# Designed miniproteins, single chains, continued (2): the designs that were tried, part 51

Each design is a single chain, and the fold is of that chain. pLDDT is the mean over its residues in the fold that is shown.

## One batch from the design tools (miniprotein)

Design m5857
Fold by ESMFold2-Fast:
Structure m5857 (fold): chain A 56 residues (1-56)
Amino acid sequence: VIEKAKEAAEAAKKGDYEKAKEIAEELSRQPEGRVLATEILKAIEEGKYVEKIAVS
């Protein structure tokens, strides 16, 4: 769970929000990962805004 959370955070920091979101969804399937999944999804939503503007 912790390893997956780190992987998702790394993906989000690199701008790979699709991958980060997929990992977060996997974490949300486990009780111990639900809180981490919501935190990751929140970070993705903020980062997606920046990536969307920069990619243009």
Scores: mean pLDDT 66

Design m5858
Fold by ESMFold2-Fast:
Structure m5858 (fold): chain A 81 residues (1-81)
Amino acid sequence: SKKEQLLEMAKKLEEEAKATGDEALAKAAEALRALAEGDEEKAREHFLEAVRIAGEREGLEDLEAVLKEAEAYMEKVIADV
């Protein structure tokens, strides 16, 4: 099921985050877990935080535009689950 696939992906990201200390991966894992549990609001919050952390680390020039695109993408993902 899609729920089981999301939980499997979340576990893999959680393991990688623990091994590397990558906070963006940890937040991405939390987003996938929340999405699998049907908590769309928490999934959005954690996903946008993951994108923000990664974007700041990479020095993205237009982080606000990237966050708006990420939010739009997340709404499509939620609609397809």
Scores: mean pLDDT 79

Design m5859
Fold by ESMFold2-Fast:
Structure m5859 (fold): chain A 94 residues (1-94)
Amino acid sequence: SSQHQHLQQLLQQGHQQIQQTMDDDMRTDPDSYANRSPQLSDLQRDFIQQMSQMFRDGSSVDQVIDLLRSYIPGFDSINPRIGQIWRDMVVRIQ
């Protein structure tokens, strides 16, 4: 569906923004970033695995939005800029 394609495009754009934000943070505060990078990578892998399973199971857009919302506190605690990217994605998908 067009909504499903829109969701996939927003997730791809969000992923690109997260990677750019991480790259920028690494340049400005490499020591602090290096300490948090493994936590962020683990959280991203967990999210991707759960999202991929939801798509295979035929989950609704609303269920994917709920998954995105559930990860915001985790991302926010590691990097507030990344948490904001996730909040923006939730708003755009709705």
Scores: mean pLDDT 77

Design m5860
Fold by ESMFold2-Fast:
Structure m5860 (fold): chain A 73 residues (1-73)
Amino acid sequence: MAEEAVKKGDYRTAALLYSKAGIEALKAGDLEKAREYAEKLREVARKAREAGDTESAIIAEMAAREIEELLKK
């Protein structure tokens, strides 16, 4: 679903879906999955920025940063 949103240029939906998946992975104690979703969010931010979708890029970047900070604790 999130990867399909990326392919369609719907970076906002992709960011929200990966953010939710990353937080759920953290709650489940799956730190490797949480790290994977943070990386996906960084990729969404890069693609959104390339497409001129600054709002979605900021959302994805902030979500990735939040997951990464939680992974340090």
Scores: mean pLDDT 84

Design m5861
Fold by ESMFold2-Fast:
Structure m5861 (fold): chain A 68 residues (1-68)
Amino acid sequence: MIEEVRTLLSANGNELEALLKTSEVKQRDGEYTLLKTEIVEDQSRDVYPEKYPKDFSAVLIETKETEP
């Protein structure tokens, strides 16, 4: 089963770059089987327009596949 976790970030560009670097390391061996981290800056407002403040910077999306 695939599980998705979303975390709101009001981080600056430097913090977003650090998070993206971490997600690349996690995808080194297994592209689909471990933890995939994705930073979604533009679409988070469209998905939950009433929950997101105007001045937040990004949504961190982490996707993982659970064992059977």
Scores: mean pLDDT 42

Design m5862
Fold by ESMFold2-Fast:
Structure m5862 (fold): chain A 56 residues (1-56)
Amino acid sequence: SAAEAMREAEREVVRLLARGEISAEEAPQVLDRLVREKSGLSLEEARAAAREAGVK
């Protein structure tokens, strides 16, 4: 769940960057926002949860 939300958020950020819809400076904030929206966790909390779940 948290790992999946993080992967989906990362893919979306990469797409937005590739299309020029966001800047590299905006990418970290957009990533955190998308992870929060999808998982209810911050990016840091989502990373911790993914590690705890044994997902690579």
Scores: mean pLDDT 77

Design m5863
Fold by ESMFold2-Fast:
Structure m5863 (fold): chain A 57 residues (1-57)
Amino acid sequence: KKLEELRKKFPDVPEEVIEAAINASKNPNIDKELAVKMLSLAFGISEETAKKVVDAL
């Protein structure tokens, strides 16, 4: 359900990125800054795009 909501907000962002952001948010050892950096590096997206997705969680 959270994946579906985020897909509607960010239709141009790959589903894999959104799923990874949701999974990172469930890990207490990963803060928002680390999640943004990991998503940017793993998927080759800008930190700006990754931050928007993480902030929407």
Scores: mean pLDDT 78

Design m5864
Fold by ESMFold2-Fast:
Structure m5864 (fold): chain A 52 residues (1-52)
Amino acid sequence: TPEAQRHFERGKEYHEQGDYQGSVDHYTEAIRLDPNHEEARLNLIRSAGKLQ
């Protein structure tokens, strides 16, 4: 959906800025809106892996 896509893109922006918590929050919302968004799931794992 367009809303899921916006959250996905915002998650990418936060990750690039080093805000891994913000990235996780937005990827999580993208997955909630579109559970089949595989790229968001993979990026969520990557961003969550940066949180210690």
Scores: mean pLDDT 85

Design m5865
Fold by ESMFold2-Fast:
Structure m5865 (fold): chain A 86 residues (1-86)
Amino acid sequence: SDRVAALDAMDAKAKPKIEEKIKKIGKEAFEKEMAKLEAELEKKKGTEEGVELLAERYRELGAPEAVVEESAERAREAIEKLKKEE
């Protein structure tokens, strides 16, 4: 429940930040940047570089540092669990 509440709060904060960025660079440019980030995140999935990219993305979307740190920690735990269960 706390996880869902944190994601909802992040989405609420991300919406005005996303709208501000779209207003500054345009929707097409924003969509291209997001597509690049998604592609890089997918390629680096399960790596420390992927965790750092995820953290940078959350900061860009206006997430609080506490939420960014929590998300990075969860991603690292998931990576370690996957490596352990192989």
Scores: mean pLDDT 65

Design m5866
Fold by ESMFold2-Fast:
Structure m5866 (fold): chain A 73 residues (1-73)
Amino acid sequence: MAETAQDLAERGAIYLAQGKYDEALELFRKAVELAPKDPRVIATIRGAADFARSQGKTDVAEELEKLAEEAEK
């Protein structure tokens, strides 16, 4: 089955929760590539950025926030 952009973003959030930051970032980037300007994908990435910041992963949170901002353009 082909994965949707939202499926990729949700998998990214799961990997982020597991501490797999590099894999999570790759999945979020792919989600944005498949569905640019998708508000659900953007919201999922912003939620992931908030979670990363709450875990003290400021660099990861900043990278996710930039990705969400670029996705809105």
Scores: mean pLDDT 81

Design m5867
Fold by ESMFold2-Fast:
Structure m5867 (fold): chain A 68 residues (1-68)
Amino acid sequence: SILDEIEELIEKAVEALKAGDFEKAEKLINQARRLLLEALDRGELSEEEYKELVERMGKAYDEALKEA
């Protein structure tokens, strides 16, 4: 599903950041954000799913930045 794809991109971005690959992390997180907005615009994500993913993405990225 689009939800699973977005979550996978966030996970890969976090791992890239932890590995010090900031360019890859930026590319992956931007892809995740693009898909998130596209899915919301197309009605493929509920408002609740959108908010949950945004919160998870922000938290995971912030925690990874502390380790990078």
Scores: mean pLDDT 79

Design m5868
Fold by ESMFold2-Fast:
Structure m5868 (fold): chain A 55 residues (1-55)
Amino acid sequence: EKIDEIKKKISELMKRAAELLAQHRAAGNDPALRAELQKVSEEIQKLLEELKKLK
């Protein structure tokens, strides 16, 4: 089901976001890490909006 696939993607992206956040804190204000965090955050938001529409 589409909902289950979206949930799996969100879970994977949340894990990646946690790793990127830890790296960003260790590296200070690295703009490349911040940009990756932004992309992951935007992807999670899109998937959450899709979940809302499907439910």
Scores: mean pLDDT 78

Design m5869
Fold by ESMFold2-Fast:
Structure m5869 (fold): chain A 68 residues (1-68)
Amino acid sequence: SEKKVKLLLSALQYYLDYPAPVEVIIETIEELVELKAEEAIPLLEELLKHENEDVQEAAKLALEELKK
C-alpha cells in the first residue's frame, strides 16, 4: 500500500531526529523491506550512522535487500 509506505517513511524520517525505542525503529525498517519500499534507501543510509549497533545492522541488511 502506497499510503502505508508513506506513513512508514515519515516515521523513519522522524526517528533520524528524535529518540525512539530501538525495537520500533527496527520494526519500521523491516516493514519497509517487506513492502520493497526502495524510497527508504536514503533514510536507511542515514541510519547506518545511528548510535545503536542493532539499528545500524538492521539498516545495512535492509539496504542489501532493497538494492537487489
Scores: mean pLDDT 86

Design m5870
Fold by ESMFold2-Fast:
Structure m5870 (fold): chain A 72 residues (1-72)
Amino acid sequence: SEKVYEEAMEKANKLVEDKSTSVEEALKLATEIVKLGKEYTELDPTKMSAAAILAVGAYVESLIEERRRKRE
């Protein structure tokens, strides 16, 4: 289960690298990672899943701000 969560996070990193990722696509991936984090947390809430979820949230927020900036 941790490995699946890690693979999802690696995919998120690739989207950051690509810069071609839409906010909608990033949000869908963030939602999937959150679902995986929930499953993971149910097994061991002391693990670092919360930090990973926060990192994805920060990425999505960054994309939203970039889109807002482009409107100017």
Scores: mean pLDDT 55

Design m5871
Fold by ESMFold2-Fast:
Structure m5871 (fold): chain A 73 residues (1-73)
Amino acid sequence: MEEKKKEAIEYAKKGIEALRNGDVDTAIEYFEKAAELSEGPARNLFLGAIAAARSGDVDKAIEYAEKAIEVLK
């Protein structure tokens, strides 16, 4: 369980970095991996990040992903 949380956090951080670099497709792939490794509120927040990224709301996508990381810590 703890190793999956750490891996999800690592994917989430990579997704945030991809968004900051304008790589939306890469960010979505990382957030999908983070969501797969997560359950409950953290998974829902990663799904929110994916939805925001797909709609072009980069700031909201980063906000959801950062909140998911906080839940997993």
Scores: mean pLDDT 85

Design m5872
Fold by ESMFold2-Fast:
Structure m5872 (fold): chain A 59 residues (1-59)
Amino acid sequence: ATEVQKKIAEKDIKEYYKDKLTEEQLKEVIDLALELLDAGVSGREAYEEAKKLAEELLK
């Protein structure tokens, strides 16, 4: 994935979840999205998987 794609994913996740997750949990969600992007998963699918993890952590 490009650095621009990674930066956009990180910003979007931080903006939505920064007040809902701990700093450690937020890093785990961002790291998942970045790993999926590096594995060749589409930005949309990487974001959906990261969102699922974030929602699980909010329980």
Scores: mean pLDDT 79

Design m5873
Fold by ESMFold2-Fast:
Structure m5873 (fold): chain A 78 residues (1-78)
Amino acid sequence: MKEAEELLKKGKEFEKQGNYEKARDYYISAAEVFEKEGNYKLAAEAYRHAAEVDRKMGNTVRAEFLEKRAEELEKKAS
């Protein structure tokens, strides 16, 4: 959990710097760690952050894929 939280924080830092490629990579890494730990709610949130930066980069197909993955994880969290 602490590792995933640190990755999420780094993603936010890179997003603030306008480095969307690194922000995306860190958000996805955070999501994967949260998912592995069974924290589906935070994993979904991290995937949604990654989707948002993909949209800012014009990667709509990747954004939609990540948003769909987040929805599936949110259903598991219920």
Scores: mean pLDDT 86

Design m5874
Fold by ESMFold2-Fast:
Structure m5874 (fold): chain A 86 residues (1-86)
Amino acid sequence: MKKGDKVRVEFLNGDVVEGILETDITSVGDKFKIKVTRVLSGSLKPGDVIEGTVLKQLDENTWLIKAKVTFPDGSTREVLGRLTKL
């Protein structure tokens, strides 16, 4: 995946967002940033930034990730998710 790619993130807690990848992803251990453009499910909002680390490649367009998510109450939590190129 490359910077500027449109992506979907599906978190294990049921939150689902779409956004723009702000970093390249080429290998396990890469750090990523995603600018949220659309919220399909959950409490995130457009304009939020999701940051995290790539854990495993699942297929050519899909990665297992661990993301640091800031919630509306100002709390930050790490959640597992699936990052897919759209």
Scores: mean pLDDT 83

Design m5875
Fold by ESMFold2-Fast:
Structure m5875 (fold): chain A 100 residues (1-100)
Amino acid sequence: SQRQQIMDVVRQISSTSSQILRDLQRRNAPQDDINQARTAHGLSVRAAQMIQQNSPWSQVQRQVRSTIRTVQRISRRYPDNPLAQQMHRLSQQLQRLIDS
């Protein structure tokens, strides 16, 4: 189902953003970038929770769109980072699912 596909992508974003957060902290990246990665992780975790709880679709869409925007901001700053590139591809997949 569409909801299950969105859930699977959101879970992958949650996992990948957690890995990026750890990588950025290890590299002593700028604090703003660390904060954006933390925000992306938090937003994706909340999106997954809302989907699991069968929250109204309009609320899920809003949460998912916020997740996409934050993910795309951080991935643009790290174009050569494989995890950031994976997260970018996941955000594109998620955008297609939410707009269908």
Scores: mean pLDDT 89

Design m5876
Fold by ESMFold2-Fast:
Structure m5876 (fold): chain A 56 residues (1-56)
Amino acid sequence: ELAEKLRELGEKVGSPNLIEAGRVLERYPTPEAVAAARSLITEEDLKKIEEYLKKN
């Protein structure tokens, strides 16, 4: 679910970083994959997700 949500949010906010993070987590749910996905996501992307979820 989290991987799917990240991908959907990336499409909604137009962030390729979020889309790739979602794909990485969907492909293999390992701690290393989570770390790699996090490295793709900036704090600005995280704020966009938070604001989107608050509004919607």
Scores: mean pLDDT 73

Design m5877
Fold by ESMFold2-Fast:
Structure m5877 (fold): chain A 62 residues (1-62)
Amino acid sequence: GEVRKEGLRLIGRILRLIGEILDLERKMETANEEEKKKLEEKIKELEKEKEELMKELKSLPK
């Protein structure tokens, strides 16, 4: 039904964000101190977005 389609959409968005976070974390391993600070800030923003989408997913009726 509609709820299932919305759930799949949210899961797709969450997976994309996880992929972006992992890519940035990989870049952190080779970055200098200044670059790490910038990457850490970007990761925190993406993690906040991921948490919001996860909360939305959990709020969907079964």
Scores: mean pLDDT 82

Design m5878
Fold by ESMFold2-Fast:
Structure m5878 (fold): chain A 72 residues (1-72)
Amino acid sequence: MSVEERAAIIAANLGVPLSELTIEAARRLDMTLDEIQELLSKYPTARNEKEALEILNKVLRERGLPELEDTV
């Protein structure tokens, strides 16, 4: 299963476009598509990339993974 497929599921669940943010999150979240979908289903859709970054960093922190870089 490709990183791009996982990134697409992340993007769809958060309501954001497929981007470098979702690709990097998918690379760090070495999980199945089903596991990613279940994990993100408990979060609301993000209104923008900043909100998506906050949700993804919360998920990564809870799993003991390094946070995504914030470009300010």
Scores: mean pLDDT 76

Design m5879
Fold by ESMFold2-Fast:
Structure m5879 (fold): chain A 61 residues (1-61)
Amino acid sequence: MEEDREELREGARAAIEAAKKSTDPQVRLSKAISAMILAGAAGDEETLKEVRELMKELDKE
């Protein structure tokens, strides 16, 4: 069970990195939303907070 949660956390981190590297605003937002879902499913509040900050930055653009 812990391995499944860690896999979700890694997926969330990968999605955050993909969002940061993408130049297309729609792709960036889509990746950020995916990261939020994965972080929430993993119960990782720290990563979820990072995704919320990322989404705030994207909204300011």
Scores: mean pLDDT 77

Design m5880
Fold by ESMFold2-Fast:
Formats: C-alpha cells, structure tokens, sequence
Structure m5880 (fold): chain A 58 residues (1-58)
C-alpha cells in the first residue's frame, strides 16, 4: 500500500475531509487531483480527503 505521513495538523472543514494530527500515518487511496488526496488513517480507520500539501509520501 502507498503510505504518507502528516507533516502538519489539518482540521476538517466538512464531512468529506479527514482531520489529521502531525505525525499520523495514512494510506493513500486515491489521488483525486493536483491539490487533494483521498486517504485512510491507519490509527482510526477513517477515510477522507486532505490537501496533499500536508502529507509526505513514505
């Protein structure tokens, strides 16, 4: 699976987005566009959209 780490905190502003804390590891499920990726938190199992700018690929 393709993994990424949150490099900063991100707070969801809507139901499609996923809140992440800096240092959380996520699975990249889909690269939706140049700005947003759909990810799954390995800690919580929740899925949502986050800006790719807050992620570092592992």
Amino acid sequence: MKLARAIEDFEAENEYELTLKKGEIVEILEELDEVYWKVKSLKTGKEGVVPKSVLEEL
Scores: mean pLDDT 84

Design m5881
Fold by ESMFold2-Fast:
Structure m5881 (fold): chain A 58 residues (1-58)
Amino acid sequence: MSKVVSAITAANISKVGYKISEELTKKNPKLKPDAEKDRESYEKTEELAKKLEEEYKK
């Protein structure tokens, strides 16, 4: 029942994660690979959450 809410929550968590990774990468450049993976995960999850939210509202 919470598929849409779960997807939106996952997207928000991924967004926070990638932002934290970017800040950490400024202090520790060796974390760059993880920050890039977090960015990709966030973009993919955000797009899915947006699609589900639009469908749910109709």
Scores: mean pLDDT 68

Design m5882
Fold by ESMFold2-Fast:
Structure m5882 (fold): chain A 91 residues (1-91)
Amino acid sequence: MREELERLIEALSSPDPAVRLEAVERLTEMLDNEDPEVRLRAVEALARALSDPDPEVRLAAEAGLVRALYNEDPEVRERAARALERAAAER
């Protein structure tokens, strides 16, 4: 799972927006992972994707973080809330 997580985080730097969009969708699935480190790194990666140049990638990242607000892990919820608050303040 860590290897898949690292590959997905790297994919967020792809020049292809379709590849970045797939990475955001897969990172959103990793919010439900058994490993708390995987969940926390996934929410951090989604937070970075909020600044993506492609509007579809940004929208998918925002949807993933909104889902993270209802996660069972309170640290995941807190990090998602902070990421969404920062994004709103930049607008």
Scores: mean pLDDT 84

Design m5883
Fold by ESMFold2-Fast:
Parts: sequence; C-alpha cells; structure tokens
Structure m5883 (fold): chain A 67 residues (1-67)
Amino acid sequence: MEEEVLEEAVKAARTAYEQAKAEGLSDIDAMARASQAVADLLKKHGLDRETASRVAVRAMNRVLEEE
C-alpha cells in the first residue's frame, strides 16, 4: 500500500538526513542524501513514475517539517 511505502521512505530519508548532518554536511547536501535514499527505496518497490514522485515528495516534506 502507498502509505506503507511512504512510512518506509520517511524512515529512510530521516536516517540518511541525520547521518549526513552528523557528518557535518550542509542542509542541501543532507537533503540530497535523503532524496537518494528515498529514490533507492522506491526503485526496490517497483512503483510507477507518478506514484514514486508523489511518495518521494510526501516523504521529503515530512522530514522537512520535523527538522
């Protein structure tokens, strides 16, 4: 289900963002790492382009709202 994939994407994005920030990367670089983690996860789930884009945007928005 899309919501289940969204929760996994949010966790992947948050983990990647926190690790990048701990490494001393800028917010832009940390967000790039988070975006890459989401993209890798969505590829594994085989989502179509539109669904993958929607899930990625929602996941990144949730990470930004909490940071």
Scores: mean pLDDT 78

Design m5884
Fold by ESMFold2-Fast:
Structure m5884 (fold): chain A 64 residues (1-64)
Amino acid sequence: GSMAKALEELKKQLDREVTRLVVEGRPEGALRLLHEAAEKHPELRAELDAWAQSIADTYGLAVP
């Protein structure tokens, strides 16, 4: 449906921004971005929290 398509586009936008922040040496910024996105889109919370945890584990950080 159109909602699933909109969520897919949102996830692609988040992927670009998260990748940019990580490449720039700002993984903590990527964690904050994912946390804020999960608060705005509770339907994606579990997926975004898992993604944030993966980044935190990779860089030795705590999720916010």
Scores: mean pLDDT 82

Design m5885
Fold by ESMFold2-Fast:
Structure m5885 (fold): chain A 83 residues (1-83)
Amino acid sequence: MKKAIEYLKKAIEAIKKGDVEKAVEYIQEAVYYTLQIEDEEKRKLLNEAIKKLAEAVRAEKAGDKEKAEKYLKEAEELLKQVE
């Protein structure tokens, strides 16, 4: 779980910097570590955060900074719930 959260936080930072390529790499790493989580409830929350970050990446690629920021905040809130 710690690695999944670390990579999602790195993805958030990459999106904020406009580094879409790095964000996608970090999201892929987070997916890999999330699949190894036995806690079904925590895994579902992490999958929701991954989904929000994928939406943030799409918004960033489209130049929609406001929409990207909205999805980043939603992902950050989901990560707080996993603790």
Scores: mean pLDDT 84

Design m5886
Fold by ESMFold2-Fast:
Structure m5886 (fold): chain A 65 residues (1-65)
Amino acid sequence: SAAAEEARRARLEKIAKLNEENGKYFKELGQKYREEGNLRGAEIADRFAEASFENAKLTRALVEE
């Protein structure tokens, strides 16, 4: 139904936005760790950022289906 399709799209858009926000947060956190000389913390934060942005891209792709 149209209502079910709308609800699905709205949820996917919300998930994508949350993953994009998480990606930005972890990217900024990684830079902060790097500035503090915590290279291990930076590496972990960068990996979370990459995963979050990838999840956002995949979620956006589902919206186009």
Scores: mean pLDDT 91

Design m5887
Fold by ESMFold2-Fast:
Structure m5887 (fold): chain A 117 residues (1-117)
Amino acid sequence: SVVLTESGGGTVAAGGSRTLSSKITGGFDTVGAMGWWREAPGQPPRGVASISGDGKKVSYAPEVAGRATISVDREKQTLYLDLRDLQLSDTATYYSVAFSGALNQFAFGEGTQLTVV
């Protein structure tokens, strides 16, 4: 029942920044954890960042640590990923994900493509 609607992808120059967003509907209050995964060309999907449903606990993959900030706006029910100092290796399709403990289910967004040139 949780639905994620993503935005913020596109083409960005190396060294630039981009904010990705995901509007969470259909059960935001059941979400205990959420985050971002990415699938780079020719590589398996991997986690980028995660945040607890209350916004208090965060973690980052080593390749983005220090260059990324994950946050959630509970009033707007929107998950954000701020990426800075973008590198060619950040080129990927980015997927938002939410885990509902009450439903014991993962929900994924459709993905947003980020291309660094």
Scores: mean pLDDT 87

Design m5888
Fold by ESMFold2-Fast:
Structure m5888 (fold): chain A 64 residues (1-64)
Amino acid sequence: NLEEAEERLNEAHYRETGEKEKTPLEVVRDLFLKEVEEKEGKEAAEEVREKMEKILKEIEEKLK
């Protein structure tokens, strides 16, 4: 069923956007990456995503 396939893809997409986390920071990150992908392409968005993940890891280490 095509409709079921679309819902499954949407669920996977939301999962990658951090649906498990309901923080404003995660929402902003998702929106920012989506905008970068639309304007500068998937490769640029992927690079930005990696940089953001690295920064978040550093912040987590500071907070301990």
Scores: mean pLDDT 66

Design m5889
Fold by ESMFold2-Fast:
Structure m5889 (fold): chain A 102 residues (1-102)
Amino acid sequence: SKETIENLLRLNLTLGREAQERNPDGLLTVEQLYDLLRSFGLNLSEETVRELAAKVDKDKDGLLDMQEFIDFLAELLRMLRPDLSDEEIEEIRKALAEALLR
């Protein structure tokens, strides 16, 4: 629903802004990503975080830039919210990119 998408966008935007504040160089390690998610009450295993990060880490350097982090959030939504369509997840991903990459 529209309300669900708006609420998820708001939560993910808060997560993305916190990632930027903690990582002013624009790069996140898997450990930093794990700690960030845990601080927001997302109790994922480190292995799950590493596996999701590997799917979006296009340069294979073990670091996520902000674009890769946004793609990571989209993959996380697919895993945690199987009720969402690919189109709804893409709407959230695009809105995050507009807010966090400009």
Scores: mean pLDDT 81

Design m5890
Fold by ESMFold2-Fast:
Structure m5890 (fold): chain A 84 residues (1-84)
Amino acid sequence: MPVPEEEILAAMGLIYVGIGKLLESQGRYKEAGELYEKAGELFEKAGDYEGAAEAYRKAAEAYEKAGDLERAKELEAKAEEAAA
């Protein structure tokens, strides 16, 4: 079965989502977006494509709130690719 590292990667992704939510609640949208994006990458490496899609969507929303519309569109595309 999968390397134990995949479970560790998924756990790290959840931690980044948690910290991202805290940063977003503080209005720190750019930093929240960066952490959600990292969480998405970790979920992809763990094989959790549904988790990755959700994390990328959160990152896109955070970047949009930060005023980075181009990066938000890139992450929305990543979310759609992960959900496919």
Scores: mean pLDDT 84

Design m5891
Fold by ESMFold2-Fast:
Structure m5891 (fold): chain A 114 residues (1-114)
Amino acid sequence: SLVLTSSGGGTFAEGSTVTLTSTASGGSLAGRNVAWIQDSPERGARGVIDNTSTPGKGASSRYSGSSSGNTATLTISNVKKEDTGVYTNLTTQPVDSGRAPGGLVAGNGTEVTV
């Protein structure tokens, strides 16, 4: 079973750079789509990265995503108060050959306060 462990949250000064990471165990992120979701009281849930390095529809260009080995990274440059929220990394469950796709795997959530 794939497990995602997320880190890098905290309280940040406006204008700083935030780096969040999620590391996979029990499986690999190789060849998988990795999404990052922001959940905030003011804006609700929104995708900030939809496909590893692709910004979500309407997401700021200040959001950048990458993946290397078993680690997915979200970088928020020039962080603003509106970036406050809980960030969750998502990927797909492994699929058995010839069967329907499994569900989503979610990280533990990472709180960002600006």
Scores: mean pLDDT 76

Design m5892
Fold by ESMFold2-Fast:
Structure m5892 (fold): chain A 99 residues (1-99)
Amino acid sequence: SPKEKLLKAVDEALALLRASPNRSPVTQRAIEVLEQAKEKLKKAKSKEDIENIFVETVRQLDELIAEAEKAGDEETLQVLHRARDLIVKAYLDYLKELD
């Protein structure tokens, strides 16, 4: 299902963050954000619920990206951008499958 593909993309983003050798506090908070997003997605029953989860998850990732930028942590920035790109791409693919 389109929702199962979203869950798979969240799992891929989580694996990427967990595989990072630079396990900064920001990276750990990003893992927690995506773990919470995964649990919410499992329980989501409407397109609106999924959209709200996506919007909130991306917002939280963007806040963590801004924090890593201020800290000058280039390695954390790189892995956060990759995780964010996976989530955004998966959501856009999800929307296409609903058409």
Scores: mean pLDDT 86

Design m5893
Fold by ESMFold2-Fast:
Structure m5893 (fold): chain A 73 residues (1-73)
Amino acid sequence: VKFEIGQEAAAVRQAAEQGVTHLDVTARGGSGTPLSIARAAAEVGVPVTVTPGSGVNVYPAEQSLRDGLAVSV
């Protein structure tokens, strides 16, 4: 699925509505981006793998994303 920087959460929700079973996403925003992705994934039950973008330190938020993904299945 093609999406723009800062629209990753909306893209996850839209892709789930189209019946996709898994998404790979690169986090490109600030520290809030992984959390918004995790929340969207949990809401729609789609497993999402998140890779931190170059130049973005998302490690603490990425742990919250992993916790969110655990409840999305």
Scores: mean pLDDT 53

Design m5894
Fold by ESMFold2-Fast:
Structure m5894 (fold): chain A 58 residues (1-58)
Amino acid sequence: KAKELLREKKLEEAEKILKEEIKKDPNNAEAWELLGELYIIKRKYELAAEYFEKAKKL
């Protein structure tokens, strides 16, 4: 699960899985939120904000 990968700090694997989930289902708000959290961990705050905003609009 992508959440488990985030907890383990396997960020590249989590990012790949979450992006594939969004590609298959763009309305998966949880995937957008998890990708936002991933970018927070990477200290990419602007990207995180964009992904959280997308999740909020779903």
Scores: mean pLDDT 78

